Designed miniproteins, single chains, continued (5). Designs and how they scored, part 23

Each design is a single chain, and the fold is of that chain. pLDDT is the mean over its residues in the fold that is shown.

## One batch from the design tools (miniprotein)

Design m16766
Fold by ESMFold2-Fast:
Structure m16766 (fold): chain A 101 residues (1-101)
Amino acid sequence: DEATLLARIAEREADEEVKLAESYYQKGIEAYKNGDYKTASDYFKKAAEHYEEAAQNYRRAAELLKDVDPERSAQLHARADTYRANAEKFKKLAEELSKKA
């Protein structure tokens, strides 16, 4: 149905945002290891932004599936919660590292 199609699109968009966040996270870790706290802060901030976008898209997919596929909906809500937590973690890391730059 339409809800299932829209949920698949939202989940695909969320998956792409996770890939972008993971890419920025890896760049942030490498900068951190090199003592480049300014660059690490900037990358962790980018990772947090993309994790937040992923969380919003997973939550949207979950809401679209609530009555159609409750089990998948619950899984997508859990995924959204995980990426929201990651976004908060990296936002705080970026703020802390910016003070050391």
Scores: mean pLDDT 90

Design m16767
Fold by ESMFold2-Fast:
Structure m16767 (fold): chain A 80 residues (1-80)
Amino acid sequence: MEHRLKVTSSKIEGNTATIETVDEETGKKGTITAVENADGKTSTVTIEVPEENIKLTSTVFSTPKEVVDKLEKLGFVEVV
């Protein structure tokens, strides 16, 4: 099932970015977390919507700040 998660807020604390989301169809709250890896060049990104049993993890070639900047500009994330 395709889910569109709207970005509602974001914050950066040290090497971790936390982005709050809401599913447009269900209204369920989600969280996207980006944690900087030891190389300083990649981040581990986790997308969670616990009430929908969604948990996706990936490694991206971006800092936590770059992840926040990109998602705030897009305004949403699509999960299939």
Scores: mean pLDDT 82

Design m16768
Fold by ESMFold2-Fast:
Order: sequence, then C-alpha cells, then structure tokens
Structure m16768 (fold): chain A 69 residues (1-69)
Amino acid sequence: MSEKARQLRIQRAKEDIEEAKQLIEEKGPDPALEKAIQALQEAIDSDDDDKLISASIALQKALKEFLKK
C-alpha cells in the first residue's frame, strides 16, 4: 500500500489495541483477545502490509467475539 495509507492503518491499529486493552481491564482477561493484540503489535513493527491487514482483521473479529460475552 502507499506510505500514507500504511500510516493511517497503523494509527487505526494503535487505537483498536487501546480499546481492546480497556475492555480487558473492564471485563477481565481473554486469551484470544490478548493474542490478537500481541499479533497486531508485532505486525505494526513489521514491514509487511499483508501481515498488518490480516492482524487488524483478526483483532476486530476477536473484539466482536469478546463483546458477546
């Protein structure tokens, strides 16, 4: 993707990670959500756009499943 698009996606990913951390503090720990947060943090540090996209989708899926609890 373009550099600007990557920067915007990284900013969104960081916001999603902070939201997920706040939910864990409110509702308690969830291994699937914690794993998704770690994977996305690793993807942000990578130079792989596909990994960043995949990890972002995985975190959003984990958040939806966590909110059903």
Scores: mean pLDDT 80

Design m16769
Fold by ESMFold2-Fast:
Structure m16769 (fold): chain A 108 residues (1-108)
Amino acid sequence: MEEAERVAKAEYVLTRLLLQGADSAALAEALLEFGVVDEAEAEELAKKSVEEVVEWFLERARKVYAREPDAVWGAFLDEEGKLVVERLTDRERREAAGRRLVAELAAL
């Protein structure tokens, strides 16, 4: 699994956890689960504030995504509720965004 794929999955889960009012320990556990950090890094992040964990993650994501500047990585739930990741070029990204918007509107 590519580092960008792990980061994209973590980004999706962290966003959901933040909307649910999760603490820094829950965010650190999610980062560990998706292989973004090791156990020692997760323990250190769990001691930080939610804001510090988010800032750390955004900087990590920026560096990881910058390795492929022509690609966009995104994570979403498929039709079965499974977390999946797509690597998209600009053209593929526009097509996928259109499909996701239609699916989200149909789910409302």
Scores: mean pLDDT 76

Design m16770
Fold by ESMFold2-Fast:
Structure m16770 (fold): chain A 60 residues (1-60)
Amino acid sequence: SEELNKYIKEVEEKLKKRIDEFIAKEAPHLTPEQLATLRAHREKLAKKVIENIKKYYEKK
């Protein structure tokens, strides 16, 4: 259980870091509204990946 939780946390942190890096790179060229939209879409994708991993390990 701890092993699975560690894996999920690692995947989530990696996705979050990549999203943050991309947003930071694009931030100077985007409005706050565009940034909010981008963050929302990216966070939804990251969450979906984590949910799929949890479902695979019977976390439905």
Scores: mean pLDDT 73

Design m16771
Fold by ESMFold2-Fast:
Structure m16771 (fold): chain A 95 residues (1-95)
Amino acid sequence: MSFEELKERVKQFLRDLIGGVETALAASPVPDPELEKLLQLLRDAYARIDKVTSPEELIELLKEMIEELDKYLKDSGFAQQAKRLLETFIEELKK
């Protein structure tokens, strides 16, 4: 897979993940500061990915996202699944 194809797949994943978190927040009857923090982190990552120009920069961004998911959402099955997919993107970037 080309770097550009993988970058577009990561962007699509981030769009889908952002939409899912926004939907979960809208459905919640109470504030959820952990989900709100995740939403901010995902939006920041999405903005940063457009500035990524190398596989190495993309790997660094994905690693930072994994660290933030572990920090704020360690026990979330949603965060664990997202983390596994991000790890898969890192492995594809190394090929």
Scores: mean pLDDT 77

Design m16772
Fold by ESMFold2-Fast:
Structure m16772 (fold): chain A 63 residues (1-63)
Amino acid sequence: GFLSEAALRALNEGAQKGDKEGAVEAALEAGYEEHKKYGLPVPSRETVEYVVDQMLETGELLG
């Protein structure tokens, strides 16, 4: 997928808590760590916010 495993886990944990802002921030932080280690692209904040909104609306987790 377009997100690292660490970013996906952070999104899932935040979504399970019902905390959109926390989920977005945690996923972006995980993405920045993967970018530093492996040069993987960091998704835009808007993309991450859209994914979290969909997760909260559907109740589905990623992975």
Scores: mean pLDDT 71

Design m16773
Fold by ESMFold2-Fast:
Structure m16773 (fold): chain A 67 residues (1-67)
Amino acid sequence: SSVEEKVDEAIELAENGKYDEALKVLNSIQDELPAEALGEFNIARSALITQKKEEAIVALNKLKALL
């Protein structure tokens, strides 16, 4: 789906240290996420803001698994 494709884009951006771009992509899909995914969304967002690459990638992959 387009939402899953956006999460994949955010993962690739985070892997390349492009945290601000990854955060922008992640924020663009917030309104399309199911309620059960919002926890992992918030963890991923926090990790991207604090530039914690490994934590961000783990949270983004968990978010993707809920889609």
Scores: mean pLDDT 87

Design m16774
Fold by ESMFold2-Fast:
Structure m16774 (fold): chain A 76 residues (1-76)
Amino acid sequence: SDLLRQAARHVQLGVKYLNEGDYKKAAEHFRLAADHLEAAGLTEAADHLRKAADYAEQGDKEGALEHLRQAGVAAG
C-alpha cells in the first residue's frame, strides 16, 4: 500500500540520520513512519517506531535500533 511505502521510506531516512548522529531528524522520520503504519492498522509496529524516536531524541542509538528491530518483527 502507499502508506507502507511511505513508512518504509521514512524508516530509511530515520536510520540514515541516526547513523549520521542527527538524532532530532531521525526521531522526526521515525514518528512520520509510525503515523503511516498506524493509519495502515499496524499499531504495534507504530508503537515501536515511536519508542525508537524517543530513544533517538535522547541520543540512545542502541535503544532506537532495538525498537526498530521490534517494529520490523511486529510488521511481519
Scores: mean pLDDT 90

Design m16775
Fold by ESMFold2-Fast:
Structure m16775 (fold): chain A 59 residues (1-59)
Amino acid sequence: TEEKVARMLEALLADPAGRRSLAEIAYESGFPSLATASRAFRELVGVSPAEFRAQLAAA
């Protein structure tokens, strides 16, 4: 939920270069799968975790 998405967002902000896989970040944030995490993340943030990471790398 919101807390898990917040943990995932923090992990993505700490790793903008993409050294860790999105699946690893999702599992560490408490999600059972990247697919479940991606849906929750998109609903709360407005973009997918992959898209968010791409935007961070471009900044």
Scores: mean pLDDT 79

Design m16776
Fold by ESMFold2-Fast:
Structure m16776 (fold): chain A 100 residues (1-100)
Amino acid sequence: SSALEAARAVLERLLARAREALAAGDWKTADQYADQMGALAAHVLQEAQVPEEEFQAVLERLRALLDRFYAALKAGDVKAAEAYLEEMLAVATEALDRLA
């Protein structure tokens, strides 16, 4: 689906912008992009009408990664925060690839 390819491209751009914000010390902007990644993944899965059980499992994985990302930011651990953002992209793209 061209829509799934577009969603993947947007997720990759959001990760790149979040990484740029982290490098600049702009935690608020990095947090906003991380939230947008999670929201986009949830929106695409909901529109694709994936089974409730699968949808909830992906949401739980993304929420856990967002919580770890916030904890890393609070600790000033940029490397850990970046790793959690990359893991969020991997979880989101894995879920989208199952819809392709």
Scores: mean pLDDT 85

Design m16777
Fold by ESMFold2-Fast:
Structure m16777 (fold): chain A 110 residues (1-110)
Amino acid sequence: VEEVRKLAEFFKELGDYYEKQGKYDSAAKAYLMSTIAEDPETAAENLLRAGKAYLKAGDFDKAIEYYQGAIRLDPENAEAYELLGEAYRKKGKFDESDKWFKKAQEIKAK
């Protein structure tokens, strides 16, 4: 439905606005709402944006959750694996971080 896509675009812009204001939790929630577009490509991108906003907010568990969601929609997205590695590193889980950085390198090498 076109109206759902327009609403998703509105929430994406709202997320950008909150991110500019340093309100990362609000930005993440807005990006998550933008996934209602029912478009897998838009949903994957907005899950990645939501995860990145949660990372900036310091909610590493939510960041990991949404990065994993993006990977399920696009398993060849090397950036999502790199961001997942960064989130685990920020949690002090260095072995898990190394695993995901290695996976990102494998995807880039093909």
Scores: mean pLDDT 78

Design m16778
Fold by ESMFold2-Fast:
Structure m16778 (fold): chain A 76 residues (1-76)
Amino acid sequence: SMGLPALSDDQLLASILAQKARVQQPSMSPEAALLLRAVLTSLLRNGKLEDPDLIAAARELIALAEAHVARNPIPQ
C-alpha cells in the first residue's frame, strides 16, 4: 500500500508551490496531474495538513490539477 509522504510543513509548502508552476505547463502529463490530485486529496482527508495556509495551497493545487486534466483528458 502507498503510504503518505513524511514531509515537514515547510518542505510540503515548497513542494506545493513548485507543483503549482508545473501543473500550469502544457508539458505536464494528465496522469501526473491525477496522481498529484490523489496524493493531496489523501493528505487533506486523513487530516495530515493542519496549517490553514498549507490547506489552502493544497486545495488550490488540486483545482489546478483538475483544470489541467480537463484541458488534457486521458484516453479511455
Scores: mean pLDDT 73

Design m16779
Fold by ESMFold2-Fast:
Structure m16779 (fold): chain A 89 residues (1-89)
Amino acid sequence: FEEERKKLIKKLEEAIESEDLSESAKNLAKYYLEQLKNAKSLEEFLKILEEFAKMLWTPKIAEALKEFAKETKNEKLKKFLEELLSELS
C-alpha cells in the first residue's frame, strides 16, 4: 500500500502544480494531500481521496486518477478509483 500511496500523491502533486487553480483551491488541495499522507489505514485513505476528488474535480486531477487506476496493482484501490471516476464523469 505505501508504494501506491507515494505514487498517487506524486501524481496528484504534479497535477495540482500544472493546473491553473485559485489560491483557495491550491490551499484546499494541499490540505487534502497532507490528509492523504497522514491516513492511518487504506479505508481512511480512500475516504479522503473520495472527498478530495469530489471537491477538486479538474481535468488534470481526473487524468492523474485515471492514470493511477490503470497502473495500480492494488485491486481494492483500482476498483474504488474506477467507481469514483464513473460517478464523477
Scores: mean pLDDT 79

Design m16780
Fold by ESMFold2-Fast:
Structure m16780 (fold): chain A 68 residues (1-68)
Amino acid sequence: STAEAVAEALEEVAETLSPEQKARLLEAAEGIRADPSRTEELRREVLAGLSPEQRAELNRRVTELQNA
């Protein structure tokens, strides 16, 4: 599902980021797992706090997980 792919991508990408950014991505992943209807809302909030390069990496991982 899209929600599962986004949550997993957030958890994976979080490991490559600063401790502050990691905490934000893990919080968003937990929020998505608790309420999948919030997937797009939480994904948008995370993306707003990331650099263009970090956003591209997150989007790439989501796409890979959706196509797996």
Scores: mean pLDDT 84

Design m16781
Fold by ESMFold2-Fast:
Structure m16781 (fold): chain A 88 residues (1-88)
Amino acid sequence: EELKKLNSQITPERELRALLRYLESIDPEKAAEVRQAIAAGDVDRAVELVRETHYEYLKYKGLSDEKAKELADEFAEHFGRLIREVLA
């Protein structure tokens, strides 16, 4: 429902911060680029970087190309929604 009420323990800002820490734990250089894109308001670039970083991590963990791509696309779309919500 369209209202500002969110889970009191997980706001968009808090969730975005947690996901950025996740990215930093797997690829600190890519995480820095994502932070820069967010600071610039470049949502599309941030989403692209997140998709690439998560995909590479899932491949490193042994997932198939098809499954890694599927999950990375879903993750990046969720991340993009959070960025747009925080920047609004």
Scores: mean pLDDT 80

Design m16782
Fold by ESMFold2-Fast:
Structure m16782 (fold): chain A 78 residues (1-78)
Amino acid sequence: MEEELEREIVEALGLILLAITKKHDPDNADAWLEVGEKAEKLGAFEAAIEAYRHAIDVGTPEQAERAKKKLEELEKKR
């Protein structure tokens, strides 16, 4: 149950980061990329995927390509 609790907390933290970024920096692709990277390190893969998708939507072509590569890596881990 400890392992399950840790994953629930990690996912909740990832969702909180997404919510904060959406409210304060919705059009800042660098903020979305940073949130995605932090979520990956925490193991919140669902939150990381959502953050990278937002980075693709609002980013420059360069930022979008970076986010797409991150998404491919995460899909391989799942």
Scores: mean pLDDT 76

Design m16783
Fold by ESMFold2-Fast:
Structure m16783 (fold): chain A 70 residues (1-70)
Amino acid sequence: KEELEKKYEELKREAVIYDASAGVNYLGAVTLKIVGGDESAIKKMEERKKENEEKAKELEKKAKEVKEKL
């Protein structure tokens, strides 16, 4: 049970980090669109935002599964 609690906290912490990274990439893409920045750079930030959001969701699902086993 202690091992599962530790895994839950680790997964939860990692999910927060990926979610924060997605937010940063989202803000960067919006800012570049406003100033008429490079389209390839905007697309790259949008892709990274989506990838980090999906990774955060995956980690959150794993954390919930671990918590359900407690």
Scores: mean pLDDT 81

Design m16784
Fold by ESMFold2-Fast:
Structure m16784 (fold): chain A 85 residues (1-85)
Amino acid sequence: LQAQIDRQIEQHEKSTEEVVEAYKRGELSREEVEEIIKKLEEDEEGLRELAEKSEDPQVREMYLRLAELARKSIARLREAMAEVS
């Protein structure tokens, strides 16, 4: 399970950088990136809600870690959008 979570974290970070790179290359519009950010914001909220409802401390920690990943991705995408005029 831990190895699966670690792999998911790595894939999530790679996916975020792929979106950043595509945006910088002009393959994604600002509107498309904003839509991705909105979905990540919804995911973060949902994951935090799942953590609050989880009775298993290990499962709760997992959801909180995933929510933090979504937050970091949002910050990275917004940073990239600010850099590209």
Scores: mean pLDDT 79

Design m16785
Fold by ESMFold2-Fast:
Structure m16785 (fold): chain A 80 residues (1-80)
Amino acid sequence: MSKEEAIELMLKTVPVKNPISEEIVRKVVEEYDPDDFALLSQQILVEMYEKNEEFRKLVSEEELEEEKKILEMLKEILGV
C-alpha cells in the first residue's frame, strides 16, 4: 500500500476530523511502513488521545491505558 493510500484510509476511520487529526495521521504514516496497517491505526489512536482535545472528551483514561498496551504489543511483534 502507498503512503498516500494509507493516509486516505486512516483519515476515513478517524472519528474526529480536524487539522490536528490530519497532522497526526500524516506524521505517523510517514514514520512507519504503510503495510503495517494495525500499527498505524493504533499509533494514530494513541496520539489522538494525547494531542487532540476534542478526541480526549470522547474517551476515558481506562480506554487510553488499554490502547497503549495494544500499541506496545504491536511494536514488540513487529520489532519496531
Scores: mean pLDDT 75

Design m16786
Fold by ESMFold2-Fast:
Structure m16786 (fold): chain A 92 residues (1-92)
Amino acid sequence: MMSEDEATYRSALEIARERVAEGLTLADLEAIAERAASLPEHVRLGLGVLIAAFYVIGHISEEQFLALARKLGLSEETARRLVERVRAAAEA
């Protein structure tokens, strides 16, 4: 499900910033991604958007982001597209 609007990506950025301020770590994101790997595709895509937001705000590296996307069962193409959508929302 890739038909998401600017509001969805903006909300993911706000959530990511708040969670980082609350002390959320890369290990927490890895645990979430591992648990979500067996969930329906739309849930995994939603978490992919959130993880892309953590990368866009600078909390994780591109390599860490791609590793998390792989754990979620997302292709590199899908993962990079999510980054582009989140980055566009951040620049708007």
Scores: mean pLDDT 79

Design m16787
Fold by ESMFold2-Fast:
Structure m16787 (fold): chain A 80 residues (1-80)
Amino acid sequence: MPLSAELQAYRDEKIPALRELAAKAQTDKAAAKELVERMVELTRLLHPETPEAELERQKEAALKAIETGDTEAQAAELAA
């Protein structure tokens, strides 16, 4: 499907910012969560046919994966 000129220009302009967020997400959980939010917004623009329930499920799974990485250290510490 052809994208509108405005949507295509937006995507081209936002890609460098997404690359910076992706680099920060490797070491910063807050940046990783922000990247997930940006990706959900981009998916809505590119695939408006995607049900909101599916987008919410994908977002929740990604956020839980980030939190699981955080809680893994806590669980290991508590387990002694």
Scores: mean pLDDT 65

Design m16788
Fold by ESMFold2-Fast:
Structure m16788 (fold): chain A 103 residues (1-103)
Amino acid sequence: MKDEENFKLLDKLFEEFKAELEERLKKLSKEELEELIKKSEEILEQYEEALKYLEENPDAEAYDPAGNTATLEQKKYYIEKLKELAELILETAKKLLKELEEE
């Protein structure tokens, strides 16, 4: 019950964050956009490695910072949502950087 509620809340918050993210990123300088692009590319590689690790180690237990155990399915869902957010940040930052360079 609580896990299903948390997933629904995360999906709703994620959609709300998408709209706010573009507005926030428009306020960044060229240098900040370039740094964000670099960091987003690095973090996407880390998420891809993490998903591969979970696929190769299905019995691996992980604890969140509060000490709660997460299931393999919960870990994959969380990482995939973080990956989706990082991809959105990367795409938006690249678009905004291109607009600044064409002026």
Scores: mean pLDDT 71

Design m16789
Fold by ESMFold2-Fast:
Structure m16789 (fold): chain A 92 residues (1-92)
Amino acid sequence: MIEELKKLFAENEEKILPAAGRLEGKEDEETRKLSEEELKEAAKLALELAKKLYEAQKKQIAASELTPEQQEEIEEAEKKAEEELKKLEEFA
């Protein structure tokens, strides 16, 4: 699963990175070269990959015995992931 996600990311990196940079407020030259339609499609693709990564991470976490501190860190990470996915959905 993770290897499949890495391959998918590598194949779509050119479209994902410009959209991610724009969402972070880091508008670079690559982002400026894309049309609004291309940026919207890149955001949709980034959202799909983010959801797949999030699900893969959940499966790995579920297979591990966690300390209370680790559980808290994971809950915070999941909340941040959900907020980031929501931002991508709003952009797309």
Scores: mean pLDDT 61

Design m16790
Fold by ESMFold2-Fast:
Structure m16790 (fold): chain A 79 residues (1-79)
Amino acid sequence: SMLEEARRLTEEVKRRLDEARRRGADAERELERNADKYLKLAQESFRKLVEAGGEREDIGLAGQGAAEFAAYRYKRALS
């Protein structure tokens, strides 16, 4: 399902954040390319749940928040 895929992509980004912090600048650039891709896919999947409306809207909004928090952590790792 799109929700399962979005969760998988978000968790992948979280794991790569910790790895990049240990490996330094080259890993940060690689994570930048990958994180943008995975976070966009996760956010798009959750957005579709919100757009479907009804009972799925709350799930989509919660998922968007989780993906946005992962993006925030990623940006802070680069700082």
Scores: mean pLDDT 67

Design m16791
Fold by ESMFold2-Fast:
Structure m16791 (fold): chain A 57 residues (1-57)
Amino acid sequence: MDYGRKAAQYADEGNYEEAAKWANKGSKGTVTPEQIKEAVDGTKAAEDAAARGLPAP
């Protein structure tokens, strides 16, 4: 089963609760929706900075 792909799809949709559930099914850990959101927000901030020619945040 590709739990990581499902988690990534839900995170891209902004459904962090489902993203956390799928991530936890694959890793047997406890990741919170807030942690998924922070990771996604960090990636978007880095992409935005790169587009503007700025260093990563």
Scores: mean pLDDT 72

Design m16792
Fold by ESMFold2-Fast:
Structure m16792 (fold): chain A 72 residues (1-72)
Amino acid sequence: MLDEKIREAALALRDAGATNQAIIYGVKALEAAFEGNREEADRYIQKAADAGATPEAVAILRRFADEVLAER
């Protein structure tokens, strides 16, 4: 489940033109969300935005993180 969501999010970020660094932070956000750590997930989403993720990519990341957190 998580690995599939990470793949989907990474592909969506790449399609949105996100930098490699933003994609790395996005993956870390989803890993933190899987561990139930909302604060750390939010921190990594912000780092992805700061690293050049578009507003659309950030919205996608927040959606995936919220879905992962809701499944805990």
Scores: mean pLDDT 79

Design m16793
Fold by ESMFold2-Fast:
Structure m16793 (fold): chain A 100 residues (1-100)
Amino acid sequence: SSELKKKAEEVEARVLALVKEGAEALKRYLAGEISEEELQAKMQAIRDELMALMEEYEISPSVQAAVQARFDAALADPSLMEDALVGAYSLIMREMAKKL
């Protein structure tokens, strides 16, 4: 249980760091400081890092697919970006909690 709890804390810290990067990029986009293309490039990088993290921690394929679908939707529509970030955190952490 202590080893699984430590892994859950490590996953949470890494996911929160990526969510904060995404939130900062969205804030800069809404302030007119970066283009939609720059926002999309940052979201693609965050998606790729989240996918690698989910593979490393053996997150279920169904959760991986759900996170990817949310990011694909956000790349087509920036108004969905906050939902993609929050959704990724919620889905990943719910799965980690079920393993405790």
Scores: mean pLDDT 87

Design m16794
Fold by ESMFold2-Fast:
Structure m16794 (fold): chain A 74 residues (1-74)
Amino acid sequence: SAEELVEELVERFRERVREIKAQSKSRDEFVQQVEQLVRELEREARARLSEEHRRELFGRVQEILTEIYKEFEA
């Protein structure tokens, strides 16, 4: 279902962002890698999800990024 796909995409994004953070040598490198990952996710989501489910997906993506960016400030 579309709901299951949103959950799968959110979890894959979370795992990949954590990997990028662990491998990044600087905040700038992290930001560049994450921006590319978000663009790839936007392309996949546009092909596979309705506008409503894309809004849900990117709302959750924004929450994940907010949490991780706070860790750079700590």
Scores: mean pLDDT 86

Design m16795
Fold by ESMFold2-Fast:
Structure m16795 (fold): chain A 61 residues (1-61)
Amino acid sequence: KISEELREKVVATARKLRETLSPEYQPEVDELIKKIEAAETVEELEALERELLGLYLRSQS
C-alpha cells in the first residue's frame, strides 16, 4: 500500500505543476490529482507521475 509521504510528494508535484500551466491544462491536472488520491499502489503513483511529466512537456511545446 502507498505511504502517506509518497502520496503527499506526488500531490505536491501536481499542485506545483497546476500553478505553472495555462488554464487550458488545469482540468487535466485536476483529474490527475483525483487519480493520485485514489491510487492504491506505488506502480499507479509512478505511472501518474509520468503522466504529469508528459502533460508538462506537452504544455511547453
Scores: mean pLDDT 79

Design m16796
Fold by ESMFold2-Fast:
Structure m16796 (fold): chain A 94 residues (1-94)
Amino acid sequence: SPYEEFMERLRELFREIEEAIRARDLVGVARLLQEMVRLAKEYNLPEEVRKFLIDALHDILEALADPSKSVEEQIAFAREKFEEVLEKIREAEE
């Protein structure tokens, strides 16, 4: 299923993002987030859902730039934002 393949690829990218956060590789995180946006465009997600994704990714990048947050707090925040994105996609596609 194109939907199942898309969702699996999003989860794979997010695992790579978590690894990049643990490594303090902000350039790697930004690259992976751009790949996630590219994947969403290729899958042709509705404009509203794509905007929600982009806004969530900006929130993640802002949180990663906060020197007061631990790596564990940054990962927890990224996971929460990613789960919100997955729910928005499920509501639009299911």
Scores: mean pLDDT 85

Design m16797
Fold by ESMFold2-Fast:
Structure m16797 (fold): chain A 69 residues (1-69)
Amino acid sequence: YVEEIKNAKSLEEAKKITDRAIDEVPEDLKPIYDAFVEKAKELGVSEEDIKKMRLEFGTKAARKIKEKR
């Protein structure tokens, strides 16, 4: 997932890869989140938008972890 995010051509592609990673490996998301943030910064996304997207990913991951428990 990290390499796929680094190679993503657009923000939408990076978001799709991150969403897929949250669905499949919700317990180990730090390197995935770090890769997404770096990619979004590289693409010129504002810090405010990056923060909002990261919170959305975190909320989704929390739901998946709770479902497992």
Scores: mean pLDDT 76

Design m16798
Fold by ESMFold2-Fast:
Structure m16798 (fold): chain A 74 residues (1-74)
Amino acid sequence: MKEEVREGIKEGSDIYQTKDKEEQEKKIKEWKEKKEDPKYKSAYEMLEGLMLLDEGVEAAIERSKKLKEEEELK
């Protein structure tokens, strides 16, 4: 693997591990600008896959919260 692609994958992993959502989104935006470079495309696709999994979990949590709120309101 080209070193630049490997570095991109590592950076993507670091972004995924960022716990602050606002900071994570800022880094993702910067990464989206880099995705037009073929060197970073594969790394970006990996990051997008990880983010999609994270969003799935977040959506499930939000759904559970709304169901509990509806039950409390009766």
Scores: mean pLDDT 61

Design m16799
Fold by ESMFold2-Fast:
Structure m16799 (fold): chain A 67 residues (1-67)
Amino acid sequence: SIEDKAKEFYESLSEAEKQLIKDAWERDPSLGLKVFLSFVARRDEELYKELAKLPYEERLKILEKIV
């Protein structure tokens, strides 16, 4: 599923990169999602396209389950 792919992508990130996403999410979930998607866009174009097709609220829920 897209959710599983997003989780696998997040788990593949360095601890420093995960911390950047977590810190952004703690400040603002929307900012956390933007930081996460910036990593996806640079490293996994296909996953980025799949996530971009989802509604914004669904993208937030996916990242909420991961962080």
Scores: mean pLDDT 88

Design m16800
Fold by ESMFold2-Fast:
Structure m16800 (fold): chain A 70 residues (1-70)
Amino acid sequence: MSRLSPEMLAALREAAAMLGIEGADDADLERRLFNAVARLAPELMPALIEALRNQDVAALLEIARRMARL
């Protein structure tokens, strides 16, 4: 079971859509987003982990916007 709030799950889906990431479910989207950040912008990994830990919607969306600019 996902421990993310409904607001955080909505932010995860929006972040995935901004990056063209598709998944079978929310857990697959989270895994694919993590792998994309680790591969394309590993310097953003600490910020991503912190955003997920704190369920910080704004921080997650900012990470997605920065990755979309790459």
Scores: mean pLDDT 80

